Designed miniproteins, single chains, continued (2). Designs and how they scored, part 91

Each design is a single chain, and the fold is of that chain. pLDDT is the mean over its residues in the fold that is shown.

## One batch from the design tools (miniprotein)

Design m7359
Fold by ESMFold2-Fast:
Structure m7359 (fold): chain A 78 residues (1-78)
Amino acid sequence: ADPELLARARAALDEAEAQREAIKERLAELAPEKAEELKAALDATLAAARAALAAGDPEAAYAVLGAFQRAVAEAVGL
């Protein structure tokens, strides 16, 4: 594994986990009709990304985070 990519992925996930409640609040604001679905997806995504990083797979972590970001973009019409 790329140790620099792994370190960056860990930092990004740690920041996302620290901002979890703020992200959930923002999801409710941006996509109220899908807020509960997106909040559940955020919790699942952060757990999957953490598991991938624990396994030393930063690419898998970025893949699940990217999939979540695309789902949010679609929900808000981007």
Scores: mean pLDDT 82

Design m7360
Fold by ESMFold2-Fast:
Structure m7360 (fold): chain A 85 residues (1-85)
Amino acid sequence: KEEKLEKAEKLYEEAKEHALKALEALKAGDKEAALEHLEKAAEALKEAMLLKAEVAGEDLEEVEKRFEETYAEDKKLLEELAEKL
């Protein structure tokens, strides 16, 4: 139980690192690297959310809502930065 929560936190950090690398690649004009890092960030985020849901015994709908809120913030930031490029 506690082990799964720790794994989820680690995956969250990995997702943030990949998101930052994606932004850096976008600024450098490396669209291919940016997309690869973005995909890895999304995958890590999803797995972290699912692990937390399993440990907490949360409803799938509630987990999706939290993921949507977190992802919406990250996606909005990415969109604004892509326009500012």
Scores: mean pLDDT 73

Design m7361
Fold by ESMFold2-Fast:
Structure m7361 (fold): chain A 58 residues (1-58)
Amino acid sequence: TAELEARAAALPERSRRAADLAFRLEERGPVSQAEVARELGLSPATVSRHLRRARAAL
């Protein structure tokens, strides 16, 4: 179903967005993963997992 495909695609997009946001903020100053997690509405552990996946894929 289109909904299942959209959910699968959204997960990689969130991982890419989290990584890009973290890199941009870190270049301007020290930023905690907890702050990125709060901005995205995710737990710090989830953000850490997404960043790990993004680095492994890229």
Scores: mean pLDDT 61

Design m7362
Fold by ESMFold2-Fast:
Structure m7362 (fold): chain A 72 residues (1-72)
Amino acid sequence: EVEETMSGAEFLAKGSQYIGKRVEVRLPGEDRPLVSGVLVAVDENGFTIQTPKGDVFISADEAAQLTVDVLK
Protein backbone atom coordinates (compact mmCIF):
# COMPACT_ATOMS: atom_id res chain seq x y z
CA GLU A 1 0.00 0.00 0.00
CA VAL A 2 1.27 3.50 -0.88
CA GLU A 3 1.65 5.74 2.19
CA GLU A 4 2.56 8.95 0.32
CA THR A 5 3.36 10.08 -3.25
CA MET A 6 5.49 13.14 -4.00
CA SER A 7 7.74 14.73 -6.64
CA GLY A 8 11.43 13.81 -6.57
CA ALA A 9 12.30 17.40 -5.61
CA GLU A 10 9.91 17.27 -2.61
CA PHE A 11 11.36 13.87 -1.66
CA LEU A 12 14.89 15.36 -1.52
CA ALA A 13 13.62 18.04 0.90
CA LYS A 14 11.59 15.64 3.14
CA GLY A 15 13.10 12.22 2.43
CA SER A 16 15.35 11.89 5.51
CA GLN A 17 12.22 10.99 7.54
CA TYR A 18 11.67 7.98 5.22
CA ILE A 19 15.08 6.33 5.71
CA GLY A 20 14.40 2.61 6.28
CA LYS A 21 11.08 2.71 4.37
CA ARG A 22 10.35 0.99 1.06
CA VAL A 23 10.13 3.43 -1.83
CA GLU A 24 9.37 3.20 -5.55
CA VAL A 25 10.72 5.66 -8.10
CA ARG A 26 8.79 6.09 -11.36
CA LEU A 27 8.23 8.45 -14.28
CA PRO A 28 5.25 10.81 -13.81
CA GLY A 29 2.10 9.15 -15.18
CA GLU A 30 3.67 5.65 -15.26
CA ASP A 31 2.53 2.86 -12.90
CA ARG A 32 5.64 0.67 -13.23
CA PRO A 33 8.58 1.65 -10.98
CA LEU A 34 12.05 2.19 -12.47
CA VAL A 35 13.64 1.43 -9.07
CA SER A 36 12.14 -0.23 -5.97
CA GLY A 37 13.86 -0.80 -2.63
CA VAL A 38 14.66 0.56 0.83
CA LEU A 39 15.76 4.17 1.25
CA VAL A 40 19.19 4.13 2.98
CA ALA A 41 20.44 7.72 2.46
CA VAL A 42 19.22 11.12 1.29
CA ASP A 43 20.95 14.51 1.06
CA GLU A 44 21.09 17.58 -1.22
CA ASN A 45 23.02 15.61 -3.88
CA GLY A 46 20.44 12.80 -4.24
CA PHE A 47 19.25 9.62 -2.57
CA THR A 48 20.30 5.96 -2.37
CA ILE A 49 17.94 2.99 -2.61
CA GLN A 50 19.05 -0.47 -1.49
CA THR A 51 17.79 -3.14 -3.93
CA PRO A 52 18.39 -6.93 -4.08
CA LYS A 53 20.93 -6.24 -6.88
CA GLY A 54 22.81 -3.55 -4.94
CA ASP A 55 22.52 0.14 -4.09
CA VAL A 56 21.17 2.59 -6.68
CA PHE A 57 22.01 6.29 -6.43
CA ILE A 58 19.55 8.79 -7.93
CA SER A 59 21.04 12.27 -8.31
CA ALA A 60 19.12 15.46 -7.47
CA ASP A 61 19.00 16.33 -11.19
CA GLU A 62 17.50 12.91 -12.03
CA ALA A 63 15.06 13.11 -9.08
CA ALA A 64 13.63 16.41 -10.38
CA GLN A 65 12.12 14.46 -13.34
CA LEU A 66 10.73 11.57 -11.25
CA THR A 67 7.92 10.70 -8.82
CA VAL A 68 8.49 8.83 -5.56
CA ASP A 69 5.96 6.58 -3.81
CA VAL A 70 6.61 5.81 -0.13
CA LEU A 71 5.23 2.40 0.91
CA LYS A 72 4.01 1.17 4.30
Scores: mean pLDDT 82

Design m7363
Fold by ESMFold2-Fast:
Structure m7363 (fold): chain A 55 residues (1-55)
Amino acid sequence: MSPDERRAEASRRLSELYRRKDAEGARKLAEEYKDTDPLLAEGARMVAKEIEKEE
C-alpha cells in the first residue's frame, strides 16, 4: 500500500472512530501506525484525546 493510500484509509478509519466517540479504537489505531507512519499515529492519538475531553 502506498503512503497516500495508507493515509486515505487511516483518515477514513479515524473519522469513523471519531463519529463513534471511540477513544480506545483511536489509540489502537495510533499503536498500529506507530512504526509505519509516526505522524499518522500522532494524529490518531490527538483524536483519542479530543474524544476523551468531550467525555
Scores: mean pLDDT 77

Design m7364
Fold by ESMFold2-Fast:
Structure m7364 (fold): chain A 74 residues (1-74)
Amino acid sequence: SNAARAEELIRQGEEAFKQGKYEEAVKLYEKALELASGPLRAQALRNLGKALYKLGKVDEALAYIQEAQALLAA
């Protein structure tokens, strides 16, 4: 299912993030966002924001974190 694929992409992104491969993590989380909805989408957005923050893309990071917060508040 799309949800199972999104979960696996998020897991792969988290492993890349732990290894300091932030650009790779961003790409994996972006792929997860194409398939994720609801809580999984919020998780992918938050993780994407964290990876972007590590790359110095602060404004982009904050935008994605705010989108995740708005999604969970709806």
Scores: mean pLDDT 88

Design m7365
Fold by ESMFold2-Fast:
Structure m7365 (fold): chain A 66 residues (1-66)
Amino acid sequence: MKKIIVVAARTKEEAEKLAEELKKRYPDAEIITLPGVSIEEALEFAEELREKEGAHVSVRATEELV
């Protein structure tokens, strides 16, 4: 099963920093960054990916976003 991690952050720099750390921990997962979105928008995006691809999708957000 394809694994996807959606990274939500207020800025592109924050999103890419978290994505880099996650890629080291989960090298087989596809990492998608969503800078400048709300947590609600990130959750909607993840749900669409689950429905469209049948993949295991998780959402990770920076502390300042939640």
Scores: mean pLDDT 77

Design m7366
Fold by ESMFold2-Fast:
Structure m7366 (fold): chain A 55 residues (1-55)
Amino acid sequence: SKFKVGEVVQSKEHPFIRGTVVEIKDDYVTLLTDKGYNLYVPMKRADEEEWELLA
């Protein structure tokens, strides 16, 4: 399924990268990480193959 604003996701490759989806655009998804910075994930990589849904 596509990510939704408010979901918490964790990188499968790098489990220390976790964040809340705060914005979804056509080309990218913005995650507010647990460490307090914005991470921009390209839309083509913002999927359940690379990310695990936690909440």
Scores: mean pLDDT 82

Design m7367
Fold by ESMFold2-Fast:
Structure m7367 (fold): chain A 65 residues (1-65)
Amino acid sequence: MVDEKEVLIGLADMLVALAKRLEEQGEYEEAAELYKKAAELYEEAGDEEKAEEARKRAEELAKKA
């Protein structure tokens, strides 16, 4: 059970890292999609704080796309 949540958090962390790279390259639409996926994974893992942060970043980037 704990391992499942850790896997979800790890996947979400990877998506956030990829989204940050895309954001730095000006790929706002793709970055927003990755942040949305990361937020969903953080929420399923029970990490509400990281889910909210990723969700907020996705909304900000979607406005720039």
Scores: mean pLDDT 82

Design m7369
Fold by ESMFold2-Fast:
Structure m7369 (fold): chain A 56 residues (1-56)
Amino acid sequence: ALTTTKALEYLKKPENKALREKLGLSDEDLNNGHLVKPGVSIYEVNSRIEQAKDAI
């Protein structure tokens, strides 16, 4: 599982723009470190990263 910092670095990569869009994360969310939205845990974010990556 990715830590919040590693997940941010991964999602900030230009190649992962489609992945960010699937996760519903804006560039502003990434700049502010907002990987965890109300009702979404970091564990769910890591799970969604894996699922979205496989779907791209």
Scores: mean pLDDT 64

Design m7370
Fold by ESMFold2-Fast:
Structure m7370 (fold): chain A 70 residues (1-70)
Amino acid sequence: MAEEYVKKAMEAIRQAQDALSKGDLKAAREHLREAERYIRKAEEAGAPQGVLDMLRDQIRQLRELIAEAE
């Protein structure tokens, strides 16, 4: 169901934030890739566009922070 994929995407984003706070840029990138996979599955399952956009914006911001940390 779409809600399950949204929850997994949010969990992966949280894991990416935690990895970034610890300086583990490789783990942060891997968690963001996992989050994008779940967002794609949520979109296929009919998740609301506003929820998908919010999650994608969070990933974009975290990728920017990772780029700045390099």
Scores: mean pLDDT 87

Design m7371
Fold by ESMFold2-Fast:
Structure m7371 (fold): chain A 65 residues (1-65)
Amino acid sequence: SEPELPVRAPLSDEQVRAVVRRILDALREGGLLSPEILRSAARVLARTFGQPEERWLRAFEAELA
């Protein structure tokens, strides 16, 4: 069963896309958009939201397509 106490639940695919879009906008604004920075962002997001790093990286790649 799911935990009864309020915890940070894993984000849905739609929520992942929303977060990724915000991050991409910020990176684009700062002139920091690069594969290395995207990998670092994916790692930070994975640690923060609990989904695998590869999931976040693929979400970034999908938004850039």
Scores: mean pLDDT 75

Design m7372
Fold by ESMFold2-Fast:
Structure m7372 (fold): chain A 61 residues (1-61)
Amino acid sequence: MAEELRKKAEEYLEKAVEYAKKGDLDKAQEYAGLGARYLVQAGESPQEATRKAKEAIDKGL
């Protein structure tokens, strides 16, 4: 269960990176937020989930 949620989070964070690379920051932020929500649902802290979401966007820039 938690591993499935982490895989979904990884997919959304990967999409955030791709949209950030394209310069579509609105979609990058949307997908990063979805990834963070799945990480929290998988048992990660909101702080750690938010950090990973920001790192995904930053990596795409």
Scores: mean pLDDT 82

Design m7373
Fold by ESMFold2-Fast:
Structure m7373 (fold): chain A 86 residues (1-86)
Amino acid sequence: SGDELADLYKEALELSKNNEELKKELEKLLEEIGAFIEELKKKYPEAREGKLDKETLEKLEKEAEEKEKEFIERLKELIEKYKKEE
């Protein structure tokens, strides 16, 4: 969920407090998240007007959920990597 992504990002921010390299990796991840959101807006412009049919809405939700899981896994990998390098 978006809450899990936010919680993991907050944990990574605490780990990055004295780690400039991790901070840069988190900034890059945020840029990639922003780019994905912009791509979704271009692919599903009707979503902004509430005009999506159920099938298209389900495709949008699935695509968003799959990408959110990828970002969650990348955050978990970053957290584990930087915890081990202490």
Scores: mean pLDDT 77

Design m7374
Fold by ESMFold2-Fast:
Structure m7374 (fold): chain A 58 residues (1-58)
Amino acid sequence: MKFYEKALKSENPEELGKKMAEYDEQLSRLRREAGLNPDKFDEYKQKIEELKKKIDEE
């Protein structure tokens, strides 16, 4: 899954900032749920790593 093209460039700080805030919120939610549900730890860990990889790729 890919970002929209502008997220790849620092040229659009408003758009990039909004995208990063969105991902930060998703990461925070996943981490919180992982802490509340230790039985699902591996599942949430995978989701967190997938999201990080997605951010890193684009």
Scores: mean pLDDT 65

Design m7375
Fold by ESMFold2-Fast:
Structure m7375 (fold): chain A 56 residues (1-56)
Amino acid sequence: SMENKIKEIEKEIEKLREEQVAALRDYLQTGDPSRAREIAEKIKKLEKELEKLKNE
C-alpha cells in the first residue's frame, strides 16, 4: 500500500540522518566530504519521492 511505502521511505531517511552524523564526524577527522555528500544526495532523493507519494 502507499502508506507502507511512505513509512518505509521515512524509516530510510531517519537511518540516513543517523549515518550523516557519523559521516560528518569522519569528515572532520579525514578532510574527505565524499561520504557526507553521498548521504545528503540520498536523503534529497528520498525526500523528493516522499513528497511525490504524499501528493498523489
Scores: mean pLDDT 84

Design m7376
Fold by ESMFold2-Fast:
Structure m7376 (fold): chain A 64 residues (1-64)
Amino acid sequence: MEADKYFIQGLAAYRAGNYEEAKKYFEQAISLDPNYKEAWANLAKVYEKLGDKEKAAKYAALAK
């Protein structure tokens, strides 16, 4: 439930183009639920937008 709250806030920040804020929210969701695959996938997308291809690939792998 708390993980879902942070995930939703991360999505809102990502859609607004606030990638650093989205990163923090997705990291909080993952901290509460490490099996939150959608949060890992969206964190990978955030790193792709930030130009960090290595972290994007790493977190995309964790989303599977």
Scores: mean pLDDT 84

Design m7377
Fold by ESMFold2-Fast:
Structure m7377 (fold): chain A 86 residues (1-86)
Amino acid sequence: SLEELIERAEEVLARLDALDAAHGSIMTPQERAELAAARADAEAVIEELRSADPNDVKKLTLLQFRLIAVSSELFLVERRVERKLA
């Protein structure tokens, strides 16, 4: 549902902010740029979801794919940071 997509997008944004708060000081400029880009993508998806018609299945599907892409970006940044901590 639209509400579930918004909740997932907000969760991704919260995870990005938590990662920055916990490990921002040990991140390289490249890792910080990747995190900032993922955050901007997450915010854009949230804005489009909030203005979306819940019956526009095509638009919601495209926004879902964008959210999957942002989630993948978050996963890659998290794994890169974890490798530094090991």
Scores: mean pLDDT 84

Design m7378
Fold by ESMFold2-Fast:
Structure m7378 (fold): chain A 62 residues (1-62)
Amino acid sequence: MADELIREAEKAIEEGNIDKAYELVQKALQVARDLVDAGQTEEARRILDKVNELKKKIEEKK
């Protein structure tokens, strides 16, 4: 699910749907935090890395 959220967010950014991308990124961020709390550090790190990249793109495009 988180992986799909990230992919969709990236696509939304490329399409210029910043609002949608931001919402998807926030959702993925929450999943990552939940994973960290559950001890799934590796998965959370992957999501966080991608989220960070997407967030940077969103901010730059805005």
Scores: mean pLDDT 79

Design m7379
Fold by ESMFold2-Fast:
Structure m7379 (fold): chain A 89 residues (1-89)
Amino acid sequence: MEELKELIKKALEAIKNNDKESFKEYFVKTIELLRKEFPEIVKESGKIAVESEDPLLAFFESIAEKLEDKELSELVKELGEAAVEVLSE
């Protein structure tokens, strides 16, 4: 839990500093840890995402909605918004 929050905060800080390379590194680590700690939430959110017009945003919004930790939920939602902006290039 704390490692997930720390990774997301680092990813968001990298974007604020216009460091897209560091963002991608922290983003990948965050996805790996999300799959490890919340495998069912990630699986269900993946199914929702493939039917969406904005799959990446829908994926992170679904994960955020299913998470019980409010701080982690808010961080995941912000990460999804940042990922759409960075990865849509």
Scores: mean pLDDT 81

Design m7380
Fold by ESMFold2-Fast:
Structure m7380 (fold): chain A 82 residues (1-82)
Amino acid sequence: SEARKKAGTALLNGDYEKAVKYFEEALKENPTAETYLRLAIAYYQLGDYDKAIEYFKKAKELATSDVQKKIIDNFIKEVKEK
């Protein structure tokens, strides 16, 4: 979707507030583990650690690979240490 592409570009450019807006739009179209993961990273970069953990957990619930789940668990652990 265009929202997901715009969100990804914003995240890459460090425009985290814009990334959050576009990833939330992308979730309304099609919720995926990847979109939740990217949204969680954007919230983490904004310093909203509670939102970051919430969306990392949602990403893990939708994740289909053990490798992806392990990566998400490592992110959750890192955020909790803040």
Scores: mean pLDDT 86

Design m7381
Fold by ESMFold2-Fast:
Structure m7381 (fold): chain A 66 residues (1-66)
Amino acid sequence: MVYRVTFTGDVARGIGVVLRLIGDPNVEVTPLSPDTYEVTLTGPPEVQQAIVDELRADPNLEVEEL
């Protein structure tokens, strides 16, 4: 699945989330702008859903399914 993630609050907190995702071999992160990233999930469906739920729970992130 592919998601657009935008930092709508504290960019420094958002960068911490992105850095965790970059370390995951089943996650591809592509920067679109300084505050917007495209996240491609390639792991098992349950792992993909857990990552999406984590991102959506962060009040400083806007997550949109592409």
Scores: mean pLDDT 74

Design m7382
Fold by ESMFold2-Fast:
Structure m7382 (fold): chain A 68 residues (1-68)
Amino acid sequence: LVKALQDESQYVRLAAAEALGEIGDERAVEPLIKALQDESGSVRHAAIIALGKIGGEKAKEALEKALQ
């Protein structure tokens, strides 16, 4: 799933971000933070939702920095 965040297809990256959010693994936080810079708005939106679902201080700090 983490490797799928780097896929050439925006739809694969979108599905990977959504799945990582549902799993809630903190190890996905750093890859999802990188996905906040994705060229696809849909992938960036999914990364925001996934980071919100996983939670934790690092995810919250990244979202506050990205959304201000």
Scores: mean pLDDT 79

Design m7383
Fold by ESMFold2-Fast:
Structure m7383 (fold): chain A 74 residues (1-74)
Amino acid sequence: SPEVEAERARLEAEFNRLWVDYQRARFAGAPQEEIDALLRRMLETLDKLIALETDPQRVEAYRIIRAHLEEELA
């Protein structure tokens, strides 16, 4: 539906913004607490994208990205 497509696009834009912030924080040597907060927000956004996605290949891609980001919280 147009509403689901709009929400997907919004969540993708949110994830991309968080990704940029995360990369900047890492490059700047920000405190681990700040980096972890960005990682958790990215994971939450991916979970929402997975819930909206009907394409199995895109779900798989999101799950792979999620697993990599979750490892960074170690």
Scores: mean pLDDT 88

Design m7384
Fold by ESMFold2-Fast:
Structure m7384 (fold): chain A 59 residues (1-59)
Amino acid sequence: SEALERAERLLTRAYLEGRLSPEEATALMKQFEALYQVHSPEEALAALERAIEERARAR
């Protein structure tokens, strides 16, 4: 799935940039998978990007 590939790329980049811990990246991927079941791919990806930003800013 293109949306899953984009989610993986977003999380990998955030992890490599030090914006997320490995545990945070794993948790966000699980949240994305749950959102993807009930929301559009665009909505799920937008929610993931916002979650990454929020966690990065909280540090």
Scores: mean pLDDT 82

Design m7385
Fold by ESMFold2-Fast:
Structure m7385 (fold): chain A 56 residues (1-56)
Amino acid sequence: MREEVRELAHEAAEYAARAGNTDLAKQILDALKSGDVEKVRELLEQARELATLPPP
């Protein structure tokens, strides 16, 4: 279960970094390191929202 969340978080962090949002990428990785699953899920949802919005 946690492994799936970790994999998705890494994907989201790479996506955010490539999109130029390094702050979001760092927050996702930090949440993974602390084991805060709830925060990881919240940040993943933010990354998905960015994917559906046009770039600034």
Scores: mean pLDDT 72

Design m7386
Fold by ESMFold2-Fast:
Structure m7386 (fold): chain A 57 residues (1-57)
Amino acid sequence: DAAARARETAARVAAGGASGRLAGGLGAYENKQWGGSDEHARRVAAARTVEEAIAAG
């Protein structure tokens, strides 16, 4: 996959504000649910995967 496309996707997610909302909400959920749900974990993991792909090249 093209790293440029991954960067563009990450930028759009950040600009959309959904990332900030999700990150804040997940933090609170992790404390309350002792790890949150699989769905929440998957969304955060997907964002991290994109970030790692950008960093790797």
Scores: mean pLDDT 55

Design m7387
Fold by ESMFold2-Fast:
Formats: C-alpha cells, sequence, structure tokens
Structure m7387 (fold): chain A 92 residues (1-92)
C-alpha cells in the first residue's frame, strides 16, 4: 500500500541520517524490517514497533545479532503495519 511504502521510505531516511541502513520487505501479510550497522537505540526502537504491532492484534519478532536488528510483523493490515513502521522510525 502507499501508506506502508511511505512509512518504509521515512524509516530508510531516518536510519541513513543515523548511519544505519534499513530494508523493508513485504510478502503477503508479513513485513520484514532489517536495520544494519544498528545501535542499541535501534534495537529498542524495533521493540517499540513490535509492541505497537502486538497491540494492534498482530504478531512481532525482534532479533538482534551483531550489528543487525530484524523486526518481523505478521497478521496486520498494510495500514496497521505502516503504524508499527512509523513507531520504529520515530523512535530512532
Amino acid sequence: SMSLEEAARELIRRAEERGMTAEVEVEGDTVTITLRNASVGAALAAIGGGAEAEVLGGESTVTAKGDTVTLVLKGLSDEQAARAVRELAGSL
């Protein structure tokens, strides 16, 4: 959706401003967000985005390994996923 695409672009922009790289992949109802060269703050932001998703009735998984943080969102509408992505972006 346009809303999710806009949220993804904002996340990528904010990550780059902070020396990170962000990727957003959408497959069906699964949204995968990968942050590379990630800070501890980025991991906390991903936890916040996941919490937003869970409150909206979806599922979230946050994984941190080395300098890579991955947030996987499932079971959300595009608009709900966009809200979770914006929460993450705003917390970076």
Scores: mean pLDDT 88

Design m7388
Fold by ESMFold2-Fast:
Structure m7388 (fold): chain A 65 residues (1-65)
Amino acid sequence: SKKEKMEIFYETLEKSAEETLKNYPDLPKELVLEIVRRTLEMMGEIFGEPQYAEKLFADFEEKVK
C-alpha cells in the first residue's frame, strides 16, 4: 500500500537523520528537523497521504526532543 511504501522510506530517512545527529552533534537540531519535515511533506503530497506524513514527522520530532 501507499502507507507501507511511506513507512519503508521513513525508516531509511529516520536512520539517516539519527546518524547525522550522532556524527555531527554541533549541527543545530532545528536544521535536521526542517530537512526531515520538508522531505516528509513532499512524500505525503506525492503519495496523497499528507496526514500520515504529519504523523510520521510528529513521531520523529518527539523522539529527538
Scores: mean pLDDT 83

Design m7389
Fold by ESMFold2-Fast:
Structure m7389 (fold): chain A 67 residues (1-67)
Amino acid sequence: EERERLIEEAERLKEEAERALRAGDLVTAIQLARQAAELYEKAGDLESAAQLRQGVALLEQMLAERR
């Protein structure tokens, strides 16, 4: 099923974003989290997409404060 596959891919990207964050790679973490949010939206999981977008905003704020 397309929706299930999109959610599975989004979960994989979210996990990769978490690993990038643990490694201190905020830019990669933001990019992967944005991709995951887009896949959740495409799958119709608007709640998961919104939660991830909020997380992205926090990571972007952290990156901006380092500048």
Scores: mean pLDDT 83

Design m7390
Fold by ESMFold2-Fast:
Structure m7390 (fold): chain A 71 residues (1-71)
Amino acid sequence: MSKEEEIKYLLVLRFAKLTAENLIKQGLSYEEALKRVKETVEELARYFGLSDEQIKELIEEAEKYVKELFK
């Protein structure tokens, strides 16, 4: 991964985590929050030109984070 790609990856991950926290604060259910976070990650990662493998990894990391917030 190039330095530029690494920065983009980390920005998408950070935005996903902030989005998850905001959706939970707004009172969304686990299922709705998970759906919206996954959609946001996919859209941003594709916009930044990240690979399908990187998008899959970002979605998996975002899903784990949302699950931890609902424990």
Scores: mean pLDDT 82

Design m7391
Fold by ESMFold2-Fast:
Structure m7391 (fold): chain A 72 residues (1-72)
Amino acid sequence: SMVEEGRAAAEGARENAERGVEAARRGDVSTAASYIAAAGILATAAAYYGDPRAEETIEYVKRAAEEADKLA
Protein backbone atom coordinates (compact mmCIF):
# COMPACT_ATOMS: atom_id res chain seq x y z
CA SER A 1 0.00 0.00 0.00
CA MET A 2 1.05 3.64 -0.37
CA VAL A 3 1.24 3.87 3.45
CA GLU A 4 3.65 0.92 3.65
CA GLU A 5 5.66 2.24 0.67
CA GLY A 6 5.92 5.66 2.35
CA ARG A 7 7.10 4.13 5.63
CA ALA A 8 9.69 1.97 3.83
CA ALA A 9 10.95 5.02 1.90
CA ALA A 10 11.27 7.07 5.11
CA GLU A 11 13.17 4.24 6.85
CA GLY A 12 15.41 3.76 3.80
CA ALA A 13 16.15 7.48 3.69
CA ARG A 14 17.34 7.45 7.32
CA GLU A 15 19.49 4.33 6.81
CA ASN A 16 21.13 5.77 3.68
CA ALA A 17 21.71 9.13 5.43
CA GLU A 18 23.43 7.36 8.36
CA ARG A 19 25.63 5.30 6.01
CA GLY A 20 26.50 8.46 4.07
CA VAL A 21 27.75 10.23 7.21
CA GLU A 22 29.73 7.10 8.22
CA ALA A 23 31.38 6.99 4.78
CA ALA A 24 32.25 10.71 5.03
CA ARG A 25 33.86 10.14 8.46
CA ARG A 26 36.09 7.50 6.81
CA GLY A 27 37.06 10.00 4.08
CA ASP A 28 35.14 8.05 1.40
CA VAL A 29 33.63 11.13 -0.26
CA SER A 30 32.26 9.34 -3.36
CA THR A 31 30.47 6.64 -1.30
CA ALA A 32 29.12 9.32 1.07
CA ALA A 33 27.73 11.32 -1.89
CA SER A 34 26.02 8.19 -3.28
CA TYR A 35 24.33 7.36 0.05
CA ILE A 36 23.23 10.98 0.63
CA ALA A 37 21.79 11.14 -2.92
CA ALA A 38 19.87 7.87 -2.31
CA ALA A 39 18.61 9.26 1.03
CA GLY A 40 17.30 12.40 -0.72
CA ILE A 41 15.46 10.38 -3.37
CA LEU A 42 13.88 8.16 -0.69
CA ALA A 43 12.89 11.15 1.50
CA THR A 44 11.16 12.67 -1.56
CA ALA A 45 9.39 9.33 -2.18
CA ALA A 46 8.20 9.30 1.47
CA ALA A 47 6.66 12.76 0.91
CA TYR A 48 5.06 11.59 -2.37
CA TYR A 49 3.39 8.67 -0.54
CA GLY A 50 2.16 11.03 2.19
CA ASP A 51 4.15 9.48 5.03
CA PRO A 52 3.49 11.43 8.28
CA ARG A 53 7.25 11.45 9.03
CA ALA A 54 8.25 12.77 5.58
CA GLU A 55 8.99 16.35 6.75
CA GLU A 56 11.06 15.07 9.70
CA THR A 57 12.87 12.62 7.38
CA ILE A 58 13.66 15.37 4.82
CA GLU A 59 15.14 17.49 7.65
CA TYR A 60 17.15 14.49 8.92
CA VAL A 61 18.63 13.88 5.44
CA LYS A 62 19.37 17.61 5.05
CA ARG A 63 21.33 17.63 8.33
CA ALA A 64 23.15 14.43 7.34
CA ALA A 65 24.17 16.03 4.02
CA GLU A 66 25.47 19.12 5.88
CA GLU A 67 27.46 16.90 8.27
CA ALA A 68 28.94 14.88 5.35
CA ASP A 69 29.92 18.12 3.57
CA LYS A 70 31.71 19.36 6.73
CA LEU A 71 33.72 16.11 6.82
CA ALA A 72 34.78 16.39 3.15
Scores: mean pLDDT 88

Design m7392
Fold by ESMFold2-Fast:
Parts: sequence; C-alpha cells; structure tokens
Structure m7392 (fold): chain A 67 residues (1-67)
Amino acid sequence: MVDEILEQIRLGLEGLGIEFTPEVARRLAKVVRNGAETARELGHSPEGIATLEALADRFEKLAKELE
C-alpha cells in the first residue's frame, strides 16, 4: 500500500536524523512525481506509474496535515 511505502520512507529519513517536515514532504512529492513522469516516458507499467502518482499525492496531503 502507498501509506506503507510512505511510512518506510519517513522512518528511514528519521533514522538518518532527517526530520520529516512539511517542506521535506513537499520536496519528496515533487521527486516522486518526476519519477512517475520518467516511468511514463520510458513506457513502464501503468500500475507502477499510478502507484508513484498516488504516493506523490499522499506526500502533498501529509505536508498540509503537518502545517
């Protein structure tokens, strides 16, 4: 699930001493969205692309919730 991937990323960053702030969440949303666009351009799985887009949307929502 997208939320499970997000939680693993958050825990990984916190384990490295990086605080999961609204700014970090917004930046990650952009990185993931760029990844989805690259995957689309390279003809990767529509399901994989949709998962990346959903993950980006979840990071954007989380950024607003953390404000």
Scores: mean pLDDT 81

Design m7393
Fold by ESMFold2-Fast:
Structure m7393 (fold): chain A 82 residues (1-82)
Amino acid sequence: MDEEVEDALALIYIGIGNYLEKQGRYDDAISAYEKAVEVATNPEVKAFAYENLADVYQKKGDTEKAEEWRKKAEEYRKLAES
């Protein structure tokens, strides 16, 4: 099913983002997490990607952007519980 493939790709992008974030490559990590959000169809996977975006923006010192992404993550986590 295409949906499963897209979510698998999203998880790969999240993994790439995590690796880049560990290397201090925050802008590259953001790009990977944004691709994960773009590709993901499952709300749980989207929430996970948004949470990683919030974390990387927090590490970058952009607390306002981090808060925006945390709110998006919370929104999609609630959808995933439905």
Scores: mean pLDDT 84

Design m7394
Fold by ESMFold2-Fast:
Structure m7394 (fold): chain A 59 residues (1-59)
Amino acid sequence: MEEARRLLEEAEEALRKGNGVEAIKLALQAMDIADREGDEELALEAADLAIRAVNQLML
């Protein structure tokens, strides 16, 4: 849980800095770890952030 949360926080920081590709990468890593640990809420947060990062790159 802490490792996945850390990756999600890094993904949020990358998105804030405009590094959408890095944000997607970190969010997907956080989602994978959260899924393996059974943290569905964190996995959904990571998936949402990845979608937001993709949308930001397409603009």
Scores: mean pLDDT 80

Design m7395
Fold by ESMFold2-Fast:
Structure m7395 (fold): chain A 80 residues (1-80)
Amino acid sequence: SALDELLAAVVAEALAAFRAWVAANPDASREERLLAMARIIAAQLERLEAEHPDLPRSERDVIIQAVAAALQAELDAVEA
């Protein structure tokens, strides 16, 4: 579906941004990683609202929840 394609694209972009940030900041603290993650989520939400203004709020929430979950899993993997 169009929602599944958009969700996959937004999640992939967020993960790429976070992975690039982690690679550039290998000695970052957990606090710094959490701040980077929060900024990436905020940037993706702003972009999603700007590029897809007609997207239902419920669908936007699903996408942002998927982004947050994917970034949390990546953070947990980096800290393992």
Scores: mean pLDDT 89

Design m7396
Fold by ESMFold2-Fast:
Structure m7396 (fold): chain A 94 residues (1-94)
Amino acid sequence: SALDAVLERIRNAKTAEEVLAAARELVELVAEDPAALAEALAVLEEAAKETDPSVIAGLISRALLLAAKSTKDPEKRRAALLAAFEATKVLLKL
């Protein structure tokens, strides 16, 4: 799948620029398929170890906000926003 191909590109990236380019594409794919969110977050958190954590935290927050916007259920939207906060907090070790 397109998701699997992007996840593999992130795992095999050798430069921070390659990681960031693939991570941005991953965020767009998550916006179209919120069910992919959990796997996307795990890969982005691993990528944060190899690049600037603040940039990756921004990409994680954006992915979760896009997932929240695509959700028609207000309770699921709230859960996605809380998950965005918690993921950013864990990544930045706050």
Scores: mean pLDDT 63

